# Designed miniproteins, single chains, continued (5), part 27

Each design is a single chain, and the fold is of that chain. pLDDT is the mean over its residues in the fold that is shown.

## One batch from the design tools (miniprotein)

Design m16908
Fold by ESMFold2-Fast:
Structure m16908 (fold): chain A 65 residues (1-65)
Amino acid sequence: MEKQLKANKIAAEAQKKVPGIKFSVLTPDSAGVITVEGTEADREAALQMKAELEKLGISVKVEFL
């Protein structure tokens, strides 16, 4: 739960740096892998979030919708 809260905070701060860009951070029930979802327009922001989450020792998968 605490890692998920930190991930959500990082997501909120990333969205704040790029106003109008929206993306979701989801945590699957298995293995503690966090999925970051975004559009191709948000690709760079999503990849930056992946890097920040991985710095916290969190396994991250990025999906583009």
Scores: mean pLDDT 62

Design m16909
Fold by ESMFold2-Fast:
Structure m16909 (fold): chain A 90 residues (1-90)
Amino acid sequence: MEASDNLDALAFALAAALVVGRATGAISEEQAARLERLLARLVARDPAAAEAIARARAMAEAQIPHLTDEQIAEMVAAIPPVIELAEALL
């Protein structure tokens, strides 16, 4: 049960990182490619993750215009450790 919840949380974190990173220009093309590969690995492990990823992408895109510069900066700062954690787990 908790392992599935953790994979959903990871799918949300990776999808949000990709959307926020691309929208702000704060990630390199290499980091964007790494995030896309990690999302593909999640879907390969659990096809149900595709729905969670799609929902997370839509939510992140909808929320970006309503976030403060400080909130965006905090999300951007979290992107590298999220990529490193996901690469260690996947």
Scores: mean pLDDT 78

Design m16910
Fold by ESMFold2-Fast:
Structure m16910 (fold): chain A 70 residues (1-70)
Amino acid sequence: STKEEIKEKLKLNLKEVIENDPVLSAEEKQTFSQKLAQIESNNGSLSDYVNLDVEIGVVVLKHAVEKAVP
């Protein structure tokens, strides 16, 4: 279904961001990787993946702002 396709795409995008984002620290990448794995193991909903995506985005934005105006 379309919802499952969106969920799978979001999951893959989250894995890519967690592994490859240049702004996230190694510790933050480990924490988010663990959160993603927990959602997967618990057969989480689309909203669980969306909430993680938002959380990662907020952290990345905070780091970007701190680098721009230290």
Scores: mean pLDDT 83

Design m16911
Fold by ESMFold2-Fast:
Structure m16911 (fold): chain A 97 residues (1-97)
Amino acid sequence: MKEEILKMIEEMLKNPEKVTELDLNKLEKKVLDYLLEELGVSFEEAVLAAEIVRELLLKALNKEPIDEKELEERMKKLSEKAQEFVEEVLKLIKEVT
C-alpha cells in the first residue's frame, strides 16, 4: 500500500491541474487504511497523520510554502512509524516540486 500511496502523490504533483476532490478522498482513504492496517497505529493517530499528509499535498499543489516548524510540532504527536511515513511523503513532495 505505501508504494501505491507514494505513486498517487507523485502523479498528482506532476499533473496538479487534473487533481479532483475524489482523487484526494481516495488518497486519504488509502493513507488511513495503510496507517491502521499495515503500521497498526491508533485510529486517532492515523486520522492526524492522514490530515497532515492531505495538508502537505494541498500546499504543494497550490505552490504554497510548508511551515517546517509547525509540521515538526504536529509530528511530535505521532509515533516513530507514522512520523517516518509523513517524512517520506514530505521528501517526495520536495523532490517532485
Scores: mean pLDDT 82

Design m16912
Fold by ESMFold2-Fast:
Structure m16912 (fold): chain A 67 residues (1-67)
Amino acid sequence: SGLEIAQRIAQQELARHPLLREVVERLLAEPYDDETLEAAAAEIREREGLDVTASNLRGTIEVLRQA
């Protein structure tokens, strides 16, 4: 299914990027707001050089929560 493909892609990205993985694991464990997502995306861009937005992180979290 499309969800299974999206989950696989998300897991591959997390395996490749340690900070992205750590941030996503944190956001999965606790409630967050839009400011938290924007701060997290900015940290990933600055420290790992990934072109990640708050919307990308939200989508990844939603996909992983369906696992």
Scores: mean pLDDT 82

Design m16913
Fold by ESMFold2-Fast:
Structure m16913 (fold): chain A 109 residues (1-109)
Amino acid sequence: KKEELLKEALDALESAIGHAERAINAVKQGKGAQRHADGMIASAERAIDLLKEAAKVSTPEEQKKLNKAIELATRARDLLRANPDDPQAWEEARKLFKEAEKLVKEVLK
């Protein structure tokens, strides 16, 4: 149960990272990134929900790591909502999602 939730959360974080990379590339090409922003936000929200469910059935040590991952994903989501057209926001959000992914992978070990 917990492993399934964490694997789905990882898939959602990987999706958010992929959207961030596509948004950065679109801006470099002079194209709009709004569609990728919406995808990142949706994937972040899915990851946050899955991580919250996983935390409920985790040990106190695992909960600390998952709560940090939730915090990072939430910060990335909020940054994207506030700055949908800022390439610097895409790069910062991608970094936050990668840090969250790392913490989730540590819990899966």
Scores: mean pLDDT 84

Design m16914
Fold by ESMFold2-Fast:
Structure m16914 (fold): chain A 65 residues (1-65)
Amino acid sequence: SMAANEAAKRAAELAEAGDLEKGAEAARQSVIDAGAEHYADTVAAAALRSGNDGGAGAATYSGSA
């Protein structure tokens, strides 16, 4: 979904500024607000990992996954 993709990009941007934890929290809150709370913890963990890759998480989150 678009929300997960946007959250990943936001986390990557914050990681570049050296703020990985805030990026992960922003990503988590973004998917909760989008109604995908079951992905919140997964997205936060992925954001912490993907932040180091400088936006590798910009891949499309599509379909029912």
Scores: mean pLDDT 61

Design m16915
Fold by ESMFold2-Fast:
Structure m16915 (fold): chain A 99 residues (1-99)
Amino acid sequence: SSELRKAIRYTAQSLHFTEALLEVERKYGKEMVDRILSLSPAKRAVALATIIEGKYTLDEVENMTDEELRKVAEELLKSPNPTVRAIAELSLEEMEKEE
């Protein structure tokens, strides 16, 4: 079932996002988590992934255009960290929902 496979994939991506968010809270505090969660779904995913990867600041992600955000998400898909790749993929999926 293609529907079941999509649901499993989304659940796995959501778990990676949640685990990464808890690690960010532990390392940087609740204020950082609150800032990430105030962003759009696509931006919050890129922000979380890039904080883990150490490539961009939250301020830089907040000011990204949709085109810049997509390029950063595509670069994050190349990460050796499977959590970063899963979250980057989630960001691209959220951008595809923008009609």
Scores: mean pLDDT 79

Design m16916
Fold by ESMFold2-Fast:
Structure m16916 (fold): chain A 70 residues (1-70)
Amino acid sequence: VEELLKKAEELLKKGRDYLAQGNIDEAASYFAEADNLAEEAIKKSTDPELRKKAQEIVEEARRLYREAKA
């Protein structure tokens, strides 16, 4: 589960880098994948702290995806 969260965070970082470069489609793809990994972490974890961290990543990924596609 922790590895899924770390990978999701790395995907968010790469997505933000692409967004900063104006590569909207690449950025959106990375944000969507980060969302999927964080949701998987929520489903696999019973730890409240890990679930909270995963939920924060989901919210951030969804917000960034909406901004990229706007």
Scores: mean pLDDT 81

Design m16917
Fold by ESMFold2-Fast:
Structure m16917 (fold): chain A 60 residues (1-60)
Amino acid sequence: LTEEEFNLLVAQAETTGKEAGSPEIADVAISALKEAYEKGLSLDEAKSLVENKVLEALKS
């Protein structure tokens, strides 16, 4: 995951969280992205992690 990819996904997560009507979802997605970037995960793994975390947050 590159810095440019990370920044793009963070911006997308913030937008998605606003559209979902839950700012906490944006925070969950951004937290997952930070973890993926820190651990050197691939773009595909980062996207999967974010989707899973956001989906679980939406269920709550």
Scores: mean pLDDT 76

Design m16918
Fold by ESMFold2-Fast:
Structure m16918 (fold): chain A 63 residues (1-63)
Amino acid sequence: ERKQQLIETLKKDYENAKKDLEIAEKRFEEVKDGPPEERRLAEHFLIAARINYESVKALLEMA
């Protein structure tokens, strides 16, 4: 069924988003005591990864 195919796609997107979030969190920790510019960049990536993760999670809950 089409709904099941959509759910499978969303599950894969969720797994990818979670992985990207973990990478962004690791990067943020690596630069925590570094230059302000590097910290700001890492923070922006972390925020973007969190937004994507929450978005995919919400879509899965609505499916």
Scores: mean pLDDT 81

Design m16919
Fold by ESMFold2-Fast:
Structure m16919 (fold): chain A 74 residues (1-74)
Amino acid sequence: MTDEEIFELAAKKLGESVKEVMRRVGEVVTEELAKGKNAKEVIEKLEAELGKVAAAAYALINNINVEEAKKILE
């Protein structure tokens, strides 16, 4: 599954465009990584700010908690 396909699943579940989901996720990811946060901390921030679906998309792209992320994106 490509990164684009993962964001398409998240966008469909959220009722948003792929570009809007990617933009919102990208903003949070860029800010947290700039602060020296690791991928797990980025996922926690994404869940708090944008919800479980957006956090699951980022987790799956980074091969973190893959089975749980797939269940959320179903």
Scores: mean pLDDT 84

Design m16920
Fold by ESMFold2-Fast:
Structure m16920 (fold): chain A 94 residues (1-94)
Amino acid sequence: SEEARRLFRRATRHLAEATNYYIEAKKLLSQSPEAFEKGKELYEKAINHAKQAIEDAERTAELDPSLRERAQVLIDSAKKIIEEGKKLYEEAKK
């Protein structure tokens, strides 16, 4: 459906944003205490985009069976960003 294609495009965009913010957050949170606040901001953006990617991808999978496998790969990638991001943030807080 057009709705499924629109949601899949949004999910893909959100995953790209999550990935970019995660990479920058990882760099900042791993470097210095002075970078912590900026790293935290980017980490929060990464998690928010990853959650939106999961929501849109799950809806895509419900609406269009032909996109289920691609949507699942995207969901798995976004979940990995969330889990690895949480571990990174917890380590940086110490």
Scores: mean pLDDT 88

Design m16921
Fold by ESMFold2-Fast:
Structure m16921 (fold): chain A 70 residues (1-70)
Amino acid sequence: DELEKEAEERLKSVKKGMESIKDNLELLEMGVEITKRRIRQEALRKGVPELGEKMIKRIDEELEKIKKEA
């Protein structure tokens, strides 16, 4: 499914961005909040809010992983 492929590529990009700023936890947390808002807005516009929430859950899991490694 094209939308799921786009979501996986978006998640890959987001995780790469999080990794690049992981040494600044405050900046990382702020960036994550902005990214989650953007993902929710995009998912709503595309009529796939459930997909957006699944992506946000995976982003939150990545953030918690980075915090545990710090």
Scores: mean pLDDT 82

Design m16922
Fold by ESMFold2-Fast:
Structure m16922 (fold): chain A 86 residues (1-86)
Amino acid sequence: SEVEEFEEKLREFLITVMGLSEEEAEKIVKEIREKYPGDLPMQLLLFIAKVAELLGVKVTYKEPTPVDEEELREKTFAILDEALAA
């Protein structure tokens, strides 16, 4: 499933790229999963917010524009794949 694929990539990203422990990575994955269970677009937005928080970057959404779910998914997965390939 796309949710399982995202969770696997997110866990690997947090451990390999961000340098978090397996325990810290699983805590973040669990938090995202439990907050929006089965809602991949919302989980992607929360992941972006968590990464920004870890990097000290403020993320603000100024307007309630409908998010293109497929475009958000493709862009996020492309970024994760590029980071993991490095």
Scores: mean pLDDT 69

Design m16923
Fold by ESMFold2-Fast:
Structure m16923 (fold): chain A 85 residues (1-85)
Amino acid sequence: STKSITVKPGETKTLTAGKEGETISEIEIKDENGNIILKATIDGSNEVDVEKYKKLILKVDYEKGTVEVTNLDKDKTYTVTVTVE
């Protein structure tokens, strides 16, 4: 299944993507114009380092199936989509 959140400049939001027994497999980030800026397969890292977009911090809690997103960008809104299996 797939869930999305929109994170405005300076916001921190938490997305509950999965339920018990589901794992986060993919994270996709889009800018405010719908352009994909990151698509990453989760390989057991609890932090996705977006080298080109250092203004986004993602923290994955595998026990709760949650992704916390902090948008450090001053001007841009991002949409984060999480896929679970």
Scores: mean pLDDT 71

Design m16924
Fold by ESMFold2-Fast:
Structure m16924 (fold): chain A 64 residues (1-64)
Amino acid sequence: MEEAKKQMEGIVDMLDKLDASPEQVEQVRRGFEDHLRREGFSDEEVKKLMDYFDKLWEKKRKER
């Protein structure tokens, strides 16, 4: 869980630095969701981590 959160923070930072389009953000978000499922995270854990991704991305937009 902490490892996945750190990976998520790194991905969000990368997307912010690249000034990623909404379409690119959605594609990366979906790919990461699929990655978590392959790693054996439960449906509930995946949902919680995706909610965390959304909160981090909102925070980045509000800081600008």
Scores: mean pLDDT 77

Design m16925
Fold by ESMFold2-Fast:
Structure m16925 (fold): chain A 68 residues (1-68)
Amino acid sequence: SMEAEEVIELLRQGKIDEAVEKLRELIKNGMSILELGEIYRAAKEVSADAGRRVFELMVEWSKEQVRA
């Protein structure tokens, strides 16, 4: 999606905090785990820290699915 591409572009620009904040809002609005996984793959290529921060959002997404 264009939203996932925007997050990936922010990560590639080194705007990790901005990318994570935007991604958190997209998750609240129903972003799929498949799109989140694609963003995670891109984040790992940028830096280990970016990858870890996106992985933490994936864990939070998973917890909400179990509690629903």
Scores: mean pLDDT 81

Design m16926
Fold by ESMFold2-Fast:
Structure m16926 (fold): chain A 72 residues (1-72)
Amino acid sequence: MLNETLAETRELLDEFEKLTGERPAAPGDASLQEVVDHTIAAAKEAVKQGKVSEELAQRLIDTLRRLLALES
């Protein structure tokens, strides 16, 4: 359900923020697609910088893709 996917996304974003010190933030006028794309890019960059595990980044990406599918 959308609510469960939102809760999982929030938990993963909280863990991401704890590890990186920054919560991914989209531009103020961004669409949901742009928010998702921005967050995925931030997650991939954090993995490259060694701030976040590949496993956490992949879980976040998968959850965001599910969220986008449920919203569209």
Scores: mean pLDDT 75

Design m16927
Fold by ESMFold2-Fast:
Structure m16927 (fold): chain A 73 residues (1-73)
Amino acid sequence: SKLEEKVKKKLKEIGVEPTPELVEATVEALRRGGISPEDFPKLAELKSAEEILKFGEENIENNIKLLEEAARK
């Protein structure tokens, strides 16, 4: 897909081998809103598709907490 091709290119640019597993995990994390383009350099430090998905999930949880705190003020 168009998004997969963009992800492959970006992973390669940051020095990460764009395996199908890493591409799928990154695309999923992007679709869920857990990562943004600014987070791509951080992906070079992650070891697996599982770690990328966890990173995205943690970002979503943190963003929800920040929104809840903002809504109370």
Scores: mean pLDDT 76

Design m16928
Fold by ESMFold2-Fast:
Structure m16928 (fold): chain A 94 residues (1-94)
Amino acid sequence: EELRKKAEELVKKGEIAEKNGDYLASAQYYVQAAELYRELGDPRAAEFYKKAGDLYEKMGNPEAALYFYRKALEVDPSNEEIKKRIEELEKKLK
């Protein structure tokens, strides 16, 4: 499908940006890929929302990180790693 190919291209761009230390560009590419995977009903959406959250934490933006971790949890509600990450980050912000 065209949307799936577009999501895969965005993932590749995100990976390249991350390797180059362009964390903002990487996070933006992963979010775009996650949105397309979510439209397709593809569980990989959770993975790429989580990667975006991880990158926002690296950039010192815990509010944006929480936002994307919560989106990952909406896609995969039973993901214990994401639940733990959200809990740990919320404790740091208190």
Scores: mean pLDDT 87

Design m16929
Fold by ESMFold2-Fast:
Structure m16929 (fold): chain A 72 residues (1-72)
Amino acid sequence: MTVAELVAEAIKALGLTEEQAGRILGVSPQTVRDYIAGKRRPTPEQLETLAEIAENAGYPDLAKRLREAAKA
């Protein structure tokens, strides 16, 4: 799974809109779309933020994959 696919999976699993994901990550909705399209890579800190939210929402395997992506 690419980082783009992983971010898309996280947003879908958490039921977030692109605007809500943008607010959480401190970026515009267009930047979230660019992350999902693989045009831009999220920062390690943004991936860690998504991992924390995923873990708290009951998606521990998704959180692990996001944390692994943050270290790459």
Scores: mean pLDDT 85

Design m16930
Fold by ESMFold2-Fast:
Structure m16930 (fold): chain A 92 residues (1-92)
Amino acid sequence: MAEAEELAAALEATTKAVIEAIEAAVKAGKVEKEEGEKLKKELEEATAAALALLRAGDVEGAVETAEKGYEAIEEKYKEVIEKIKAYMHEKA
């Protein structure tokens, strides 16, 4: 299904870009390696859950699962995410 394939590609690309940003921030000493690894793992798990629903044909459930998963990660890792955003803005 073209719509599900486009959404899957977008989720995978976005997750990869965020993981690269986390790794860059860790290498720069802006984020601790342990916190960066935990954040990467939770992002990968949230993306995998959404992708599983897309493969099952549940586009609506996939979007809802991704939104709730990313929202929970943003609340849990707010300080880490803000440090990553600040570093990426400074780097740009």
Scores: mean pLDDT 81

Design m16931
Fold by ESMFold2-Fast:
Formats: C-alpha cells, sequence, structure tokens
Structure m16931 (fold): chain A 76 residues (1-76)
C-alpha cells in the first residue's frame, strides 16, 4: 500500500526538481502515516511549493504537481 502511494506521488511530481520531488513524496507519506488531516497536508504542500519556487522551480509545474498530489491525498 505505502509503495503504491509513494509511486503515485513520484509520478505526480515527475516534472519537478529531484530535491523538491523527494521532499514532497516524503512529507506526504510521513503525514498520511501519522494520521494528519487533509488541511495539514495541504499546508505542508503550500510551504514546499514556495520553497521549490524559491530554489528555481517552474511555478506552473509546481501548481500542476500540487493539484495532482491533492487528488491523490483525497483518494487515500
Amino acid sequence: KIEELRKKLEEATAGLPADLRQAVVDSVVDQILAGEDEETIKRSLELLGKWGIAQGADPQKVKEAQERVIEIIEEY
């Protein structure tokens, strides 16, 4: 189950820089395992997105990846 979730998150973030992709995947997996609510996870995604843009990531790709990740979280 966790490996399938991780793979879906990696696919959703494939267009992002490797460091940002890894940070998003690890953060989301850890928070889901900890039983955090969707609002807490979404807030973490917003912070990671801002960090990634500050590191030079494409804002449009970050937005698209965030939308895909949110859909995955809502299904889980």
Scores: mean pLDDT 83

Design m16932
Fold by ESMFold2-Fast:
Parts: structure tokens; C-alpha cells; sequence
Structure m16932 (fold): chain A 70 residues (1-70)
């Protein structure tokens, strides 16, 4: 439902802010990479088959990949 999608997006935004803001402040990630991660995570949150746990795992993996890439 729309409500379930909005809940997943809200959850994702809280996690993204908690994890990305310290990395952005430390210069370990760019604002452009923050935008790229946010878009990809929001696309996953719109998938009705994705659980909150799977969204959290996707966020952590995507951040690790972007940090490793520079």
C-alpha cells in the first residue's frame, strides 16, 4: 500500500541520515554520492517485496561500496 511504501521510505531516510551525515562531515563521501545512494535506496523502498531488514542491509552495502570507490 501507499502507507507501507511511505513507512519504508521514512525508515530509509532516518538510516541514511544517521549513516551518511558523519561520513559527509569527515569527507569520506561526496554530496553527489549521497544523492546517488538516496535515489537507489528510495527505488528499493518502493519494491513491495522488500522488508525493513532488507532495506537496512541494502543501505549498509551501498554505503560501503561508495566509500570504497572514493
Amino acid sequence: SREEIMEKIGFANVKLNELLNPLLKAGKISRFQVMEITVEVHDKAKDPSMTLEEIEEFIEKKIEEKVAAG
Scores: mean pLDDT 83

Design m16933
Fold by ESMFold2-Fast:
Structure m16933 (fold): chain A 86 residues (1-86)
Amino acid sequence: SPLVKKLVEKLQSELQTLLQEKGSSLPSEVVNNLKAALQALEAGDYESADNALETAFLLDPNNTDIRNLLEDLGVLYLVQAVEKVT
């Protein structure tokens, strides 16, 4: 699906930007989980990406950038689920 591809590319871009612009100010455990999420997304392993982002969120629950990434991943899952039933 072109929409799924566009949403994955958006997630990868947002995650890369977060790591590049704010990675030095984030705890190392958060950075490691964000890097793991990016690698999983690049591999098409959305379950591993979700687990890594959820771990990052639990480590830094007030981080709006991580919350936004989880919301965008949720939209990706919703779009995939809708496309599978149509």
Scores: mean pLDDT 83

Design m16934
Fold by ESMFold2-Fast:
Structure m16934 (fold): chain A 73 residues (1-73)
Amino acid sequence: GNEEAAELAEKAAAAGAAGDAALARRYSQMFANTPGVSEEGKKLAEEAAKAAAEGNVAEMTKYASQASLAAHK
């Protein structure tokens, strides 16, 4: 598992939901650059950040949760 990557994915979604697209993008980039993160995890983190920036809390939570699970495996 990768707890740090999982936490970064969750922080990206939270920042996006708060309207801070720049911070959401930064956390998503940190997730993508974390060693051991799968391509699936990176894609899910990007989708979570995008949904958060669009104000779609349900999709944000879904993708952030999936990214966290991918990072923990």
Scores: mean pLDDT 70

Design m16935
Fold by ESMFold2-Fast:
Structure m16935 (fold): chain A 91 residues (1-91)
Amino acid sequence: HMEVAEEIVRLSREIADRGLDPEKLIEEYRKKGDFEKARLVERADVVRQIALDLHRVGLEFLEWAYEKNPTPQIKADLERARADEAALAAR
């Protein structure tokens, strides 16, 4: 359980850092008959998509919070979150 989760997180980070296309990697591993690695890459991509979706929900919450209580701290958190989303979405 834990080892698989750690490997998925590690692969997700490596794919993002190297700008690799997870769909292409899944296809290449399947062509090589390495279905276990293909499955790990597929799960790593799902984790990345969940992280992006959660980050977007967090952005919407920060925008709402800033409208309700416009503090410099919330504005700084919002600007940082927007920068982080751009980095996560870039491929």
Scores: mean pLDDT 69

Design m16936
Fold by ESMFold2-Fast:
Structure m16936 (fold): chain A 92 residues (1-92)
Amino acid sequence: SKELAEQAREYIELAREAGENGYPEQAIYYLNLALGYALQVAASGDTETALELLEEIREVAEELKKKHPEYAQLLDDFIKDVEDFKAYVKEK
């Protein structure tokens, strides 16, 4: 739904801001919230918007991993989960 997509985008932006300001743990927390909303968008039948949100989440996680390599393993696991969800959403 539109409201769920807006919540996902809000948390994606908060994750970017936290990552840029040197708060990787807060950024990861916000990415997990964004993922939850993106999956609810998928469950509502909006596959195209869900895939767009999942790709944005993956991009932010990759950028966060580059800036905070100490979280690389945790972020790699997260990125793998996002890619698995993207595959699931595409196949329905």
Scores: mean pLDDT 89

Design m16937
Fold by ESMFold2-Fast:
Structure m16937 (fold): chain A 65 residues (1-65)
Amino acid sequence: SRRETLERVLEILETAESFEEVERAMVRLHLEGADLEALQEAGRILKESESLEEAKERVRELLER
């Protein structure tokens, strides 16, 4: 589901040291059949964020609504 995919992206953001690591992990999630719209939205957040911390906060906000 969208929520489950975003929760997995948030978990990746908590452990990753770079945007490249997050993007690589998201490609893996896509190949495993994760929600494409959720991955695209998370990818947009990553592109617009200046740091992994900012991206985490934005994904958390998205999960709340």
Scores: mean pLDDT 83

Design m16938
Fold by ESMFold2-Fast:
Structure m16938 (fold): chain A 92 residues (1-92)
Amino acid sequence: MRFPLRLVSIRKEDGKVIIEIEALTKTEEDKEFAKALAEHLSELLTEAIKTSKEQAIEILRKLPEMLAESGIEMTEEARKDLEKLIKELEKE
């Protein structure tokens, strides 16, 4: 099963995780879903980082697999962003 969505970036700014997901179609429904999913994941990861760094790292490590199970693509840039974020959290 594939959702017409692609995760294009993930970064940490001012203690918050910012995620960008784009819709691969021009439908409003897919655009709204992409925005809602990005906001939900950003909130979950931001809360995880504040509550438990170890839990946040575990979620981030599993994120590519979880997205792939939903048929959601990650760009090469997003994968590099994810690796960088994990390494930054591991050093703290």
Scores: mean pLDDT 80

Design m16939
Fold by ESMFold2-Fast:
Structure m16939 (fold): chain A 83 residues (1-83)
Amino acid sequence: SLIDIRIQTSVQSSQIVRDNGRDSIDPQSRDLFSQGISLAVTDPQRSVDLLQQSISVNQASSQPNQDFIDLSQDTVRQIQSII
């Protein structure tokens, strides 16, 4: 369900921050991700758009965080499989 995806992805993103440090992830990418996840249940289409923007910003950053990109891409696929 979209609720399960939101919960699990929030837990996994917190683990990446704990393991790598908050500063290891581009702030704009992190903010877009948080907005996307918050909307996963109420507005899944907008959630996907925001998560895709998060991925693009992270990939364009000076130090892309691959774990965070992978999580974001997986989350997009999971949401798209339901809607």
Scores: mean pLDDT 84

Design m16940
Fold by ESMFold2-Fast:
Structure m16940 (fold): chain A 100 residues (1-100)
Amino acid sequence: MSAEEQALLAEARALLAEMRTADAATQRGILRRVGLLALEAARAGKMGLAQEIVLMLAEASRTLPPEMRALALAVAGILQETLFSGDVEAGEARLRALLA
């Protein structure tokens, strides 16, 4: 793994750790940022890195209240479908609409 890939994973991990103790507005902001990081990795052709971020998000959702857990899993689902289809632009539009 490159130093750039390690830095991106470290950023995603730190954001997901912050999400555990954050308020709902901050949690929504973190979900948006983590989702965008996964899409950025996918745009760069780093599909394995993007997939790892999605899996980290899904795992982190287990520690959230039911409403926020449902939202985090919806984000993970959009990202997973985006990685499968390769349509990153459509995935970003769906993510932004969900978290508006």
Scores: mean pLDDT 84

Design m16941
Fold by ESMFold2-Fast:
Formats: structure tokens, sequence, C-alpha cells
Structure m16941 (fold): chain A 94 residues (1-94)
């Protein structure tokens, strides 16, 4: 139960960061598509962000949040935990 709340909070924080960087979404997409992910967890992070970009561009934060949550929930628990740590580190660096 607490884990689901942590996932939702992390997804919301990531969405808020993407909304703040709305003018840079094309740069973010290009960087994620042009770079080879060094690990499966880094690839999962890239796929999650890329899935959120179209609804963010459309001005639909609800659909963006659903896309992030769906991407996180589709992963095995161990990969989900590793992804949570990557997102947390990325948010802490900003």
Amino acid sequence: MEREEAVEELARRLLEQLLRERDRLDEIEAALRDSTAPTPTAQAYADMVLAALPPVRAGDPEAALEAILAAMRALPPEAQAALERIVEQMLAAR
C-alpha cells in the first residue's frame, strides 16, 4: 500500500518537472532517442519519459500522469524500485 503511494508521488513529481521544462521537451526527447541507454533500468526511464511527452505537449497532465504510472507498473518490482531511485536522483539534481 505505501509502495503504491510512493510510486504515485514519484510520478507526480516527474510530471511537475516535465511541466516546468515544457519549452525543452524537444531537447529532452532528442537526448533520450539519440543516446543508447547503458542499462535496462535507464532504458525503462527513457521509455517512461518518452511516453509522457505527447500528453504533456497536448496540455493533458492527467493523461501524462497515467502514462507515467502505466510505464512504472508494467515493470517487475525490482526494476520498478531501481527506476524509482533513478527518478529520485534526477529530481534531486535539479
Scores: mean pLDDT 74

Design m16942
Fold by ESMFold2-Fast:
Structure m16942 (fold): chain A 77 residues (1-77)
Amino acid sequence: TRYGFRVEEVDGKLVVTEVEPGSPADKAGIKVGDVILARDGVPVTSIAFVDLSAAPGTVVTFTIERDGEILEVPVTL
């Protein structure tokens, strides 16, 4: 993937377990512990759907849960 984060399924949730320093995800403010709920408004239920590639220069918006809050995080590739 070009986003620079890794996710693991924990209790049926897609949890961010690693963020590569300086990556698009890091620059967008994605953090370890974030739960991925949707990509571009489409719910994600598997790691493969989170990791779908996009062209360089594309903005992909992830809907995440962080500390009980729902956030939309635009990630520019």
Scores: mean pLDDT 77

Design m16943
Fold by ESMFold2-Fast:
Structure m16943 (fold): chain A 66 residues (1-66)
Amino acid sequence: GHMEKERRERARQAARALEARIRAAYPDAEVRVEEVSPDLFRVTVRVDGKTYEIDLTAEELEALAA
């Protein structure tokens, strides 16, 4: 429905904002935020030869990007 499209768009905007913020803090890190499902996002950060993965709900992602 209309509400679902708006929610997905907000989550995608939050994902891009979080990527930008992490890259600003760690310019040498490789940062990716991937939509695993409509309600689940995977944040992958690669820095100093190590990989860190965090799974976030859309709500948690929006809160961290705020």
Scores: mean pLDDT 78

